# Designs tried in a protein design run: designed miniproteins, single chains, continued (5). Part 109

Each design is a single chain, and the fold is of that chain. pLDDT is the mean over its residues in the fold that is shown.

## One batch from the design tools (miniprotein)

Design m19782
Fold by ESMFold2-Fast:
Structure m19782 (fold): chain A 87 residues (1-87)
Amino acid sequence: MSAEQQAAIALLDEMLAIALDPSLSKEEAVERIAELVRRFFEEHPDLPEELRRLVEQAAMGIVTYLLEDRLDALRELVARTKARIAA
C-alpha cells in the first residue's frame, strides 16, 4: 500500500474511534470528525481523486449513521471502505 492509502486507513480508524466514543455527544463527535477530515485534506493536497472520494463518502456516511444511531451500518461502512482502499 502507498503512504497515502495507509494515512487514509488511519483516518478511518480515528473517525470510527470518535464515532464510538461514549464520552462524546453526537454533536462533539461530528465536529471532531469534520476537523480531522479538513486537516487530512490540507495535509494531503495531492491525494488521488479516487482516494479523496472514498474518504469524503466515508466521512459523510459515518456522520449520517452516527446521527441515525445506526452503529452497525457505520462499522460496516468503515470496514468496506478500508478494504476498498487496501485493494
Scores: mean pLDDT 88

Design m19783
Fold by ESMFold2-Fast:
Structure m19783 (fold): chain A 112 residues (1-112)
Amino acid sequence: SFAEEARRFGEAVRAILEAAHRMRQGLPKEQVAEEARDRLKALGMPDETIEAVARALLESDDPAEAFYAGLHAVTAAFEGRDPREGMERGLKEARENPEKVQAQFDAALAAA
């Protein structure tokens, strides 16, 4: 149902936000990526979506970039688009707009 899809989307976004927050706290990227994979798998996300989010976490040195790229991966998947292309586009946009992406990440953490 639409309500179940909305709930799963929100849970996936929360998982990515928590993963990026753990990166900000200095946890190793590999550990954070594995924890995110396990959580997204438990939520029933497709393997391609899980791996796109893991790549967002592993390829970003900035937690705000990781969150933005991961959010774009999940959004692409829920819209029936390629989650890897979503992730790659999100990462590029984050690097082009670091101040805006940092503000979005900070706002998301404050709302959680």
Scores: mean pLDDT 88

Design m19784
Fold by ESMFold2-Fast:
Structure m19784 (fold): chain A 96 residues (1-96)
Amino acid sequence: PALDAAGQARRAALAPRYRELAAAIEEALATSDREALMAALEKIAREAEELIKQGVPDEEILEKVEKLLEETPVLEPALKEALLEIVRMLLELGRL
């Protein structure tokens, strides 16, 4: 159904967290190889999207994304944590 009051409240609650994560990501991008980063992000996004389509539990999706981030040497630890949090937020939004 359309976003109800609970869905709207959830989106509002996520907005401050998103702004903080966006700032952390922008700072990390300033010190990283952007082309290699974008390639890694595209791979992670495709994998997460596929798992979501297959109905894989959120915990398994987060574990697989965390492993992909660990296997990506171009990503600094702070950026890996921020990206994992964004995936968690996207899963929460997907339940609206």
Scores: mean pLDDT 65

Design m19785
Fold by ESMFold2-Fast:
Structure m19785 (fold): chain A 65 residues (1-65)
Amino acid sequence: MTPQEAVDGLLKAAREALKAGDKESAIIYANGVLGVGVNGLIGQGDFDAAQAASKEADEIIEKAK
């Protein structure tokens, strides 16, 4: 599994949790993107993908609060 695959999976899970009204799970999945996913992308030098993932995760967290 690549860092991008992990980010894509976690963002999908976060979006579905938010859509279902499960704000706690949405925040958990989005924080997973910010912690593990974004750090993995930065470690690969994929800064544009890391920035995009961070922005979407932050938007999900804001909507879930």
Scores: mean pLDDT 82

Design m19786
Fold by ESMFold2-Fast:
Order: structure tokens, then sequence, then C-alpha cells
Structure m19786 (fold): chain A 95 residues (1-95)
């Protein structure tokens, strides 16, 4: 499913961050997001949420990174992301 593809992408991006650093992780996420059939709004929201998660210590758990991203996405208004796209991201982050 699309939710499973997003969930797997997030996990792989966090692995890239832990092994290759911030710049490599952001580039990886941007490239992989360009391949997904999701809105530009949803892509921007995921990139922004990942950026917020990077404020956590590098040794933070996968669960801590995912929860930080989820909290940030939940804070978005209808002007930043549609309710449907927001639900898609929150569902993916809960996998």
Amino acid sequence: SLEEEIANLIKKTIEVYKTKGKEAAIKYLEEELSKLPISAETKRALLAAFGEALELPKDASLEEFVEKMKEYIESFSDEEISEEDKELLLKALSL
C-alpha cells in the first residue's frame, strides 16, 4: 500500500541519517519522494517533519524519530496540507 511505501521510506531515511549523516538523508528522502504518487504538499510536509526530527539526538530510537514527525504533522493546518493527505501521513507513521 502507499502507507507501507511511505513507512518503509521513512525507516530507510532514518537509517541513512544514522549511517551517512543529515545531508545524505535529506537527499535520499527528496529523491525517493519524487517517485511517489503523492501531492507536492504531502512531499513538503514529510520533508519538513523529517527536518524537525533531526533536532533529536542522533542516537534517538526509530520510535522517537517517528513520534516527533507524527507530532509535527498533526500540528499542520488545512492551509499547509489537506485533511486526506494528513491522514495518509499519520497512518503511514503509525505502521
Scores: mean pLDDT 83

Design m19787
Fold by ESMFold2-Fast:
Structure m19787 (fold): chain A 78 residues (1-78)
Amino acid sequence: EKKRLEEAIEKLEEAIKAVENGDSEKAIELIEELREKGLLPEETAKEIIEALKNGDYDLAKSMLTSYKRYLEAKLEKL
């Protein structure tokens, strides 16, 4: 559980940095990888990818950051 949460947090941080750099392609790849591994809910991943495809980087970053904070809080309780 802990190791899986740590991996998810690390990849979410990479995705956030990709969004900050305007690299939507890399961000989408990282989000799809997280979804495939079950580290990010399918519906959440779909919403973030749609925001990125629409050029709404602020929304995508906000959603990624919120989910990262959720996982960090969950990790602290374990």
Scores: mean pLDDT 83

Design m19788
Fold by ESMFold2-Fast:
Structure m19788 (fold): chain A 79 residues (1-79)
Amino acid sequence: MIAAGEEVTSESKNLISQLASHATSQMILIIEARIRGESDSVIEEHLKKLREILYQLYLAQGYSEDDARKLAEKFVKRI
């Protein structure tokens, strides 16, 4: 079912792009932390941040809160 029925605007695309950029930067930080042999607590902090960014990204794409949370969790579990 279509909610609101409006076209995807440049503003909406810009928000999604910004969130995707933040998620990418956070993934790089996690990879670097693992390479450096950082503690599990430091890595978990970065993973929590990534999960929150992904949750916001999925919400911005029109996913439900439950689906956005599950998708973010599933993504983080693979890293």
Scores: mean pLDDT 78

Design m19789
Fold by ESMFold2-Fast:
Structure m19789 (fold): chain A 66 residues (1-66)
Amino acid sequence: SSSLEAAFETLVEMAKTHSAEVIATFVKATASPEEQAALIAYVESRLDTLDPETRAVLEEAIRLVR
């Protein structure tokens, strides 16, 4: 869970300056399919803790990773 929390925090920071496509590409390049699935589930469980702008970017990034 701590590694997923750190990965989620990285994605939140990336969403401030990068597009959903860039974030999706980063996730696909750095995570295995199993790690991608776990990270998607973690992000989905934390979407309501995010500001609307960051949430929109990460929701789109998740769709692009699928």
Scores: mean pLDDT 85

Design m19790
Fold by ESMFold2-Fast:
Structure m19790 (fold): chain A 81 residues (1-81)
Amino acid sequence: SLEELKKELEELTKKAKEEIKKASPEEAQRILDETAKRMKELYDKVASKLSEEELKELDEFIMGQIMELLDIIEEIKRKAE
């Protein structure tokens, strides 16, 4: 279901946040890239089973998760300087 997928995506984001907070800026970028790739793989797996409205909702949700991780990385970069 869309709810179960969102929960799985939230778990990926939570794990990525914990790893990013302990990482160097370069390592944090790698973690983000790997997390985004996994999110895309999950999206692609379910895309054919979802309506256009559900796909838009999922796209917006994933974008939100990625933006949150980007904000954390930017904060880490600012504090490192």
Scores: mean pLDDT 83

Design m19791
Fold by ESMFold2-Fast:
Structure m19791 (fold): chain A 107 residues (1-107)
Amino acid sequence: SILEEIEEILEEIEEILKELISLIPDEELREELIKRLEEIKKELIELAKKLSEEEQKELLDYLKVLLERIKLLKKKVLELNDPELAEKAVRDILEELEKFIDRLKER
């Protein structure tokens, strides 16, 4: 099922982003970013259920590209051992996903 593949990729994205968030020294900020990530994941899954099969395939392809970008970003953040880079990277990805969700809702 395309929906199952979307859910699996979103779970992988969540796992990697949570690893990056764990590098941020501010506990309150970590909790805020984790909650934001969990809400994004939930909303994307609910929206995906309302999409046509063709639109679900387009979403899946987008998420596959995003996952590869996030994997490269994780590698870079870990190599540099930079918590500020981790925070910026997570914020940028969450903002991109929120904007993508807003575009899906405007259909």
Scores: mean pLDDT 88

Design m19792
Fold by ESMFold2-Fast:
Structure m19792 (fold): chain A 88 residues (1-88)
Amino acid sequence: MAEEIRRRLLEATRRAVETGDPSIEERVAEELRPEVERLYEEDPEALLEALKRTYREAAEELADFAAKELGVSVEEVLAQMEAMLAKA
């Protein structure tokens, strides 16, 4: 289950970057919400590890898109992502 959630989130991030439409990631996250909540209750460590891996793998692609959209540097976006990951 964690692996399926990871693959879907990563694919959603890639599609959002490729199409320039961040709502794709939001929609997929909402679709996966019940499965994420269930896995969090059953195996929170596995879910957290899967999300950390997905976030790290997608970070470069998402950072490039976000940097262009927000008018900031890719390095700044990656730093923010790493800070958020460290707090999780």
Scores: mean pLDDT 67

Design m19793
Fold by ESMFold2-Fast:
Structure m19793 (fold): chain A 88 residues (1-88)
Amino acid sequence: MNDIRNNIRNDYRIYDDRGDDYGFIYTRYNDDYRTYMTTGNNTGNTVDDTTRDNYMNRATDYRNRMDDVRDRHGIITGRRRDYMRMYN
């Protein structure tokens, strides 16, 4: 994860298929996942299951989008790095 994070920071322009940059998606994932985890500690008594499911569903969507960006960027960046090493 740290290596992928550093590669993304170097470019500052990594986007998913929907045109959102990875940093934005990562922030939204963390916000929704953290809210879901915090809400889970309340045994459902103060927040309904629909609200919890909405946070989890959004976090899952953002996570899938992050994984797609990571896999596409990681494949491209990894191969490019190896190519550059061979020529320098």
Scores: mean pLDDT 55

Design m19794
Fold by ESMFold2-Fast:
Structure m19794 (fold): chain A 71 residues (1-71)
Amino acid sequence: MEEAKKVKEELLKKLREIAEKYGLPQDWIDHYLERLEAFLDELIKRGATVEQIKKIMEAAINAIKKLAESL
């Protein structure tokens, strides 16, 4: 549980840094990360593994990169 929370926090921080570097709007970043964190918190409560959390975050990072490239 604690390890999954730590990984979540570190990945969310990294995802924010990537989104900011790509010049995405701050309000969009805040809204997106808030929703993603709530989703991850629910998964952790349901017993999601660190590996599952990492896969979801990798997909989110890839989605942000593709969104930035499509602008």
Scores: mean pLDDT 80

Design m19795
Fold by ESMFold2-Fast:
Structure m19795 (fold): chain A 66 residues (1-66)
Amino acid sequence: SPRERENERRLEELTERWKELFGEKTAEFVRRQLEQLRRRLSSDEFTAVLDEVERTLDSMEAEQKA
Protein backbone atom coordinates (compact mmCIF):
# COMPACT_ATOMS: atom_id res chain seq x y z
CA SER A 1 0.00 0.00 0.00
CA PRO A 2 1.13 3.65 -0.30
CA ARG A 3 1.40 3.85 3.51
CA GLU A 4 3.57 0.72 3.66
CA ARG A 5 5.83 2.13 0.91
CA GLU A 6 6.14 5.44 2.79
CA ASN A 7 6.90 3.59 6.06
CA GLU A 8 9.68 1.63 4.27
CA ARG A 9 11.16 4.85 2.83
CA ARG A 10 11.04 6.60 6.23
CA LEU A 11 12.59 3.59 8.00
CA GLU A 12 15.56 3.74 5.58
CA GLU A 13 15.95 7.53 6.02
CA LEU A 14 15.66 7.44 9.82
CA THR A 15 18.16 4.55 10.08
CA GLU A 16 20.68 6.50 7.96
CA ARG A 17 20.20 9.58 10.17
CA TRP A 18 20.86 7.45 13.31
CA LYS A 19 24.05 6.17 11.65
CA GLU A 20 25.27 9.73 10.93
CA LEU A 21 24.64 10.87 14.52
CA PHE A 22 25.66 7.81 16.58
CA GLY A 23 27.52 5.43 14.29
CA GLU A 24 26.88 2.09 12.63
CA LYS A 25 26.43 -0.20 15.66
CA THR A 26 23.81 2.06 17.28
CA ALA A 27 21.99 2.44 13.93
CA GLU A 28 22.00 -1.38 13.49
CA PHE A 29 20.48 -1.83 16.96
CA VAL A 30 17.77 0.78 16.28
CA ARG A 31 17.08 -0.71 12.81
CA ARG A 32 16.65 -4.19 14.33
CA GLN A 33 14.22 -2.90 16.99
CA LEU A 34 12.15 -0.96 14.43
CA GLU A 35 12.02 -3.98 12.07
CA GLN A 36 10.70 -6.14 14.93
CA LEU A 37 8.04 -3.52 15.76
CA ARG A 38 7.07 -3.24 12.07
CA ARG A 39 6.34 -6.99 11.97
CA ARG A 40 4.11 -6.80 15.08
CA LEU A 41 2.24 -3.53 14.37
CA SER A 42 -0.26 -2.39 11.74
CA SER A 43 0.94 0.11 9.11
CA ASP A 44 -0.89 2.93 10.94
CA GLU A 45 0.62 1.96 14.31
CA PHE A 46 4.11 1.76 12.78
CA THR A 47 3.63 5.23 11.21
CA ALA A 48 3.02 6.59 14.75
CA VAL A 49 6.27 4.94 15.95
CA LEU A 50 8.20 6.47 13.02
CA ASP A 51 6.67 9.90 13.80
CA GLU A 52 8.03 9.65 17.37
CA VAL A 53 11.49 8.52 16.19
CA GLU A 54 11.62 11.31 13.57
CA ARG A 55 10.67 13.96 16.16
CA THR A 56 13.48 12.69 18.43
CA LEU A 57 16.04 12.73 15.59
CA ASP A 58 14.97 16.21 14.41
CA SER A 59 15.59 17.50 17.95
CA MET A 60 18.96 15.73 18.26
CA GLU A 61 20.17 16.82 14.80
CA ALA A 62 19.23 20.46 15.51
CA GLU A 63 21.28 20.34 18.73
CA GLN A 64 24.30 18.68 17.02
CA LYS A 65 24.27 21.04 13.98
CA ALA A 66 23.79 24.25 16.00
Scores: mean pLDDT 83

Design m19796
Fold by ESMFold2-Fast:
Structure m19796 (fold): chain A 72 residues (1-72)
Amino acid sequence: PVREEARRRVHEALNEATKKMQEVSKKAFEEIKYNENDPEKVEEIRKKARDTSRKYLGELARVQAEADAAAA
């Protein structure tokens, strides 16, 4: 049961992270469209999108580590 629960948590976390990263990408794409004549602003938007995606990946990695510990 513990291993199955841990695997489900990882799967749910992966799905959640994927959805959040897709939303970040869509928002960044729209903001870039509005600011395409401002390279400095475009770079800022890209950086924020990358930083946010890295945070979600970090959260996913933490859940995976916790699941691995619980499954061991």
Scores: mean pLDDT 79

Design m19797
Fold by ESMFold2-Fast:
Structure m19797 (fold): chain A 66 residues (1-66)
Amino acid sequence: GRPGGNEGADRAGAGTVALGGGSAEQASKGAQEAIKRGEKTTEGVAKILVENGADEEAARRAAEMA
């Protein structure tokens, strides 16, 4: 993929999510649950994140990073 936009833009986005709170905390909780279950597949982790209230796209992205 190509680089998109300013470096400050992605940092501002991350800051906005953190200040918004919900999605980041839900993703963290879901990731912890996935670890506890021993789930290491991207699809399984994403599913657990969604069940813990994360958005489908956010969950998939977080699982890919894990």
Scores: mean pLDDT 56

Design m19798
Fold by ESMFold2-Fast:
Structure m19798 (fold): chain A 58 residues (1-58)
Amino acid sequence: GADEEALTARLAERAGEERARRGVATMLKSGGDPAAGLRGFDASGGDGSAAGAEALTR
């Protein structure tokens, strides 16, 4: 239903936000190296943490 769709969208948004935060933090830690930020973003996304959270919520 609509509540389930809203929850799924929120979890997807949270996953994207977490990956973005990780990438930015890695970039800043490396002194503004955007390549390092991209590596951090990719590593965070490979975890699939949002998919795990969604499965637990169901």
Scores: mean pLDDT 58

Design m19799
Fold by ESMFold2-Fast:
Structure m19799 (fold): chain A 63 residues (1-63)
Amino acid sequence: SSLKEFEEQLKKELELLKELVARSKEYVKKTVDEDTAARFEKLLDTGIEVYEKMIERRLEAAR
């Protein structure tokens, strides 16, 4: 498929992943201590941010 179709698919999958991550954060906050939960949440947020940046860079490289 075209690069634009690929980007749209990735964006949809990213939205679903973000929703899953948000639910996982809620579960973790109920399961472990606050400090551990905060570190885990930061790790997940950083992972999503890195993934978003990787998508942007790949699309720019393919212009």
Scores: mean pLDDT 78

Design m19800
Fold by ESMFold2-Fast:
Structure m19800 (fold): chain A 85 residues (1-85)
Amino acid sequence: AKLEFTLNITPEGAQAIADALASHGLKATVEAEGDKSKLTVEGEMSEEAFEKIKEGLEILSNAKTVEEKQEGSLKILEGLEVLEK
């Protein structure tokens, strides 16, 4: 599967997410776009993990507040938990 989103978070924040994704066997790449970050995620994952990670990335793409950014990050973590065997 492949996911590509421009996230409304700093490159440092996007790199932390990419590192978490990579720790679970996914390929994650970050590209800085000013105050935003383009994140590309590739790898094999279940439909449930894919949908949760995708939802979290969509939330982060539209996030304007710290609480919204935290919500998106938590959804991604929920998807990563599904990848734990």
Scores: mean pLDDT 81

Design m19801
Fold by ESMFold2-Fast:
Structure m19801 (fold): chain A 95 residues (1-95)
Amino acid sequence: SEEEYLELYKKDPKAFTLLLGDALRRVAAQSPEARAFVVDVLKKLHEMKTASVEEAEKLYREIDAELDANPLVSPEFRALVRAYARYILEEKKKA
């Protein structure tokens, strides 16, 4: 679940990063369209790190909507990406 992956990131960021990286590579390998989707998601995740809290919340909503709209990705992939995006947003809100 998303909550389990969020806790995994907090407990073992290296293990989480390996799982996320593997999932991203597997999706990108399916088709040119899937690769473009992965690139777009990675770009938005990267933008969240440097954005304001308001912009990061907007990017989080965009990522969430894109994950729901894409039939090419598994529930596990959605949970991994959501957990990572949520971690970025929560850390940004703490500052």
Scores: mean pLDDT 85

Design m19802
Fold by ESMFold2-Fast:
Parts: C-alpha cells; sequence; structure tokens
Structure m19802 (fold): chain A 78 residues (1-78)
C-alpha cells in the first residue's frame, strides 16, 4: 500500500513540474482541441485529408488562432 501512495505522490509532483496548471497553456490546448473537433464534425471521417485540413484551418481562424491557421495553409499549399 505504501509503495502505491509513493508512486501517486511522484506522479502528482511530475504533473505539477510540467506546469500543466498554466491557464494560458490550457486555454490554447482547449482551442486547438475544439478546432479539431469542429473540423472532424464538418467533414466527417470519410473526407480526404486535404478537405479535413482545410476545415481545420477554417475552425482555427474562427477561434482566433490566425497564425497557426496561416502556417497550416502554407503547408497545405506546398
Amino acid sequence: MERLLELEEELRAELDRLALDDPEFQARFARITTAIARAAAEVGPDAPEREAVEALIRALRELGMDELAERLERALAE
């Protein structure tokens, strides 16, 4: 029992060290996850990769992530 409690304590300390409690990181991660979910819902699982990426670019722009959207748009154009 003691060894499981020590392992849980170590894991908790490691999560704290990763600064996963940073509200900026959490907000940015939530926006990216939301954009992916919106793109997937719009095009569906059978859509070509290009159409899925185009939907993701649109969703990112709608969520105010214009820089990331522009980077993906440039990558898609190449």
Scores: mean pLDDT 68

Design m19803
Fold by ESMFold2-Fast:
Structure m19803 (fold): chain A 75 residues (1-75)
Amino acid sequence: MELKATIIKVDGNTVTIDAGKKDGLKIGDRVELTNEKGETVEGGVIKVGEDTSEILLFEEHDFKVGDVVTVKIIS
């Protein structure tokens, strides 16, 4: 499953996106986030709200607030 979301907060390796439970995200989901430049980073969903989620990214990233990312759920 793939969706597009906007990054609304960056706190080190934790990013918040404007997609949540309504978009099919669940705590413990493994995701790949890809920005418009083609940078892909794997992460895990650590918190999920109705319309927002917090994702812990497993590697250093160049994501910024306002970036549109493709979110691919892999497990």
Scores: mean pLDDT 84

Design m19804
Fold by ESMFold2-Fast:
Structure m19804 (fold): chain A 105 residues (1-105)
Amino acid sequence: SFDELVKEAKELIEKSNMSEFEKRIASGALQLAVAIYEKYKDDPEVREYAERLLKTLIDMIKNKKSVEEMIKELRRLADQMPDPDVREEVRFFIDKIEEIYKKRK
């Protein structure tokens, strides 16, 4: 089911009417979820988290969430990450998105 979610996310990103910036954010979040899932394949709690992250990304794309709502939701998910090292990796990704977004305003 994770591979099916990855395929769905890729197709949604490619076919969406999102801005180039929103597509880069979505693609980055997808790549992060895949990397977490592959790196922690022996940790069911981290794998479940990666699947939730990907499902939330798909939901945000389908519901045409703004960049601000995406950042807010991703930060909420980062706070729920049980592994502190993975949590900091997710937070770092979100901080970089927010920095780029603020520079464009």
Scores: mean pLDDT 80

Design m19805
Fold by ESMFold2-Fast:
Structure m19805 (fold): chain A 67 residues (1-67)
Amino acid sequence: SKFEKMLEEMREIARSTKDPVKQTKILFLIIAAESEIFISEKAPDTLPMEKAMEELERIKDYIESLS
């Protein structure tokens, strides 16, 4: 799925990040991304999949800015 692809891209950035502080920040951002997916799967009326995708794209852009 597009979500799994984005998560794997974020995980690759984390793995390639040598600065331990930046890596830790990226790992927490990945947890936030996983939480958005979980909420959209459990409560799609509260958080539609399209909104979760928008948030994942924002998180990914921020992670890329840290690397």
Scores: mean pLDDT 83

Design m19806
Fold by ESMFold2-Fast:
Structure m19806 (fold): chain A 78 residues (1-78)
Amino acid sequence: SMEEDIRTTFLSLRESLITAGVPEEDATRAVEEALRHVLAGDAEGAREALRRLGERHPQARFVVERAAEAAVRLAERR
C-alpha cells in the first residue's frame, strides 16, 4: 500500500541520517514528525521538521536535505 511504502521509505531515511552522524533519538523523532506530516499531506510541515534537524546537525546537512526532498514529494502525492 502507499502508506506501507511511505513508512518503509522513512525507515530508510532514518537509517541514512544515523549513518550520517545524527543521534538515533534525534533522527527517530524528526522522522516520526515528518512522517505524520507526510501522511496528512502537509509538505510544509514535513520540510520544517527536517529543516530543524539539519540546523542542529550541520555535518548531516546534505543527507537531511535529500530526506526533506523525498518527504515533500511523498506529501504532495498524498
Scores: mean pLDDT 84

Design m19807
Fold by ESMFold2-Fast:
Structure m19807 (fold): chain A 60 residues (1-60)
Amino acid sequence: PYTIKAVKDTEIIFDGKKGVLKKGTVIENAKILKEGKEKVVAEYLGKELVLNAKDVEITK
């Protein structure tokens, strides 16, 4: 399980829907499926979460 923290307001795609994570938002118990230079693909609550890699910090 990984923790994902938004270090600034960032656009996301969660379960195919566009949204925004506000700066300081913390997502716990995520699974990292793919970590790239531009994008991170995670699973949260059994759904796909796509994040901008530069806008988030990931810890285990």
Scores: mean pLDDT 87

Design m19808
Fold by ESMFold2-Fast:
Structure m19808 (fold): chain A 100 residues (1-100)
Amino acid sequence: MRELLVEVGRLWAEYQLLLAEELGLKSIDPVLQQEIEDALNSEEGAEKVGRRLLELSELDVESLRLLLRRQIQMLKDKVTDPEKRRELAQQIAAEIQALR
């Protein structure tokens, strides 16, 4: 469990950094930036973030990990087209259902 929570926390931090870059944000909120740095630089920080996300999302840890990985992939691919974003959202939903 702990190792999966650490992975989720680090995926969340990567997602936040990619999202800020994609949105063209010149600065991230200082509190959010500190949480991102803690999650990237320590296992304890990553686990804390992962656990909080698990509680807030009401998803199981594997579904949350899959969701974050797919969100990161969409940002890396710079998907700006609304139709392609909708198609990817359907793929994510299908993958979450396939985990059951």
Scores: mean pLDDT 71

Design m19809
Fold by ESMFold2-Fast:
Structure m19809 (fold): chain A 86 residues (1-86)
Amino acid sequence: MEEMKKISEEISKAAREMLEIARDPSRSLEEVREAAERKAREVEKKYGKNAAIAMLIGTGYELQELGDREGTRIMVELATEYTKEA
């Protein structure tokens, strides 16, 4: 139970960090995608593929609520790529 809570908290933290990167107006869409891929792979290595998918979907949902259509698209596309082998 405590381990699952820890994993959930780490996924939420990674999603928040990714949200901040995606909201940085100085970053190109390519830089946002590269950062998302890197962070997703780090989460996958530590907590597994489903955790990486959860981080990407969570980040995409928050970006959609903020009206960031391009950031949302990047997160959904990457999550879809991860689910092909899930």
Scores: mean pLDDT 80

Design m19810
Fold by ESMFold2-Fast:
Structure m19810 (fold): chain A 100 residues (1-100)
Amino acid sequence: RLSKDEVIELFEELRKLLLELYDRIRNKEDASPVVKEIEELVKRLEPDLPAELAEKLREVVKKLKELIENKNYDLKEIEKLLSELSEILGEAHDAMMAAL
């Protein structure tokens, strides 16, 4: 189980990566390395999350990764998934902080 300090650090890193992901996508830069880092940090959070939130995070990250890797994405669809990811990450942060 993650400590309170580890939870705070992981969510701070996720927020930084989410901003970098958005900037790379809007600038038509390679976002694949950033989405992979987000996926790895999310996997570290999953064991300490409620199963429903873990499933939602995994699904949204998977969709983002697939769209970015295929390079046939609509920017509007990416922005929608980024918004959904941000919302779920907020719920996950609140759930983990309440459990500590």
Scores: mean pLDDT 80

Design m19811
Fold by ESMFold2-Fast:
Structure m19811 (fold): chain A 64 residues (1-64)
Amino acid sequence: SLEELERELRENYETQLQRLQDKIAAVKASPTVDEQKIAELQKEINDLKETYQRALEWLRERAA
């Protein structure tokens, strides 16, 4: 079902988002904060959000 596919997509997105947020927290907790690494991880979060939104759009289009 569409609802089941949307749930799986959301759960995968939330899991990956949490992992990236944990990585940022670990970088910030380091004795030497790598600001470039934080920026790269933040870009990965933004890319993940865009991918998730696009995937939702494709699922909804195909379920119509």
Scores: mean pLDDT 86

Design m19812
Fold by ESMFold2-Fast:
Structure m19812 (fold): chain A 93 residues (1-93)
Amino acid sequence: MKEYEEYVKKAKEYLEKAAELSKNKEAIREAVKAIEELLEKKTVEDAEKAVAQLEGLRDTLEALNKEAGEYAAKATEYGKKALELQEKAEKEA
């Protein structure tokens, strides 16, 4: 679905903004990889794993830089919206 791809792209965009503000590049890189895997593997399990990584990153960045944490929170919100679309697609299949 176009909406799923838009939400994944929005999550990646906010992670890139967080990366500009934070020196914790490794944690952000792992979250970006999880989001990129959502475009390749359209399953609820992969979306749940990506959301869990985004939540962990949000909490870590918020402690170090509030603005970077806010971008990670927005990325997490879009990741959760992508998960909801994937769950709906599996129920309709």
Scores: mean pLDDT 75

Design m19813
Fold by ESMFold2-Fast:
Structure m19813 (fold): chain A 75 residues (1-75)
Amino acid sequence: GKVIATVEVEPESKSKAAIKLANAAVKEGAKVSVSGSGNTITITAESKDPEKVAEAIKKAAEETEGVKSVKIEIE
């Protein structure tokens, strides 16, 4: 399945958040691509267990200073 996480960040935290959240998905075995526009990061993760990947991204976002919001969609 595919997980799409749309993450709004503080400008100074953008790179740190992108790296930390992408790594959380990779640790769960996902194939990850990351894009950014302004203060928004989009993480797309492909996995055999999209629900587990979504939860890992959500937890990483909650643990990352400068993350303002996260929206997760499973396709």
Scores: mean pLDDT 84

Design m19814
Fold by ESMFold2-Fast:
Structure m19814 (fold): chain A 79 residues (1-79)
Amino acid sequence: SAAEILRRAARLIEEDTSEVSVAVALLAVAVTRTAAKQAGDEETAALLERTLDRVVEAIAAGDYEGAAEVLREAARELE
């Protein structure tokens, strides 16, 4: 599920702040957003787009805990 993917991305960022792990987490969110758009789920796609923007902003600020929390909040909203 999209919620499970977001929770896994949050754990990945919390456990490893390397550029590779961050890139993998961001790619997982972006792919999930694209899948929602292709399925016609505009509400989920819009939520994931906002989530991706917030996560990128948090990471740019060095706030990896904040980035992980944004992903967990979005996962809860999708349940």
Scores: mean pLDDT 85

Design m19815
Fold by ESMFold2-Fast:
Structure m19815 (fold): chain A 55 residues (1-55)
Amino acid sequence: MLSAEEARRLTREAASRAPDVYAALEAGAKIAAQASDEGRRAVEEETLREASRIA
């Protein structure tokens, strides 16, 4: 399972490749599924922040 640091890094990478906020949210959910419980929460917050930035 991904650590919180790994999950945040993957989330930022996925957001940079996402064409819109919906794609970024979907990618975040996929990463969260592979993350630890702590990492899952970190991914959720990071995904929303990154999605807001690219929208």
Scores: mean pLDDT 72

Design m19816
Fold by ESMFold2-Fast:
Structure m19816 (fold): chain A 83 residues (1-83)
Amino acid sequence: GFEKEDFKYEENIEKMAESLATFLSQLPQRAHVAAARWFIDEMKKGGFSDEVIRKVMEKALELLKDQLSEEAIAEIRELLESL
């Protein structure tokens, strides 16, 4: 789980974002939105806050900006806004 006393908070966000970006980059473009939705749901089940989920997803989108379609980025951003 994510520990509240973790003084490497930003490093953990970056590592989670890099792992997500690597995972998404291995998938076909048509699967990107569904995979992102699944990951958001898993983070919610894991007890992560909406703020942490948004930070991880925003960082992953920045890492993947040249690999994701504009439509996929827009749909994922809408998912984050609905948190």
Scores: mean pLDDT 76

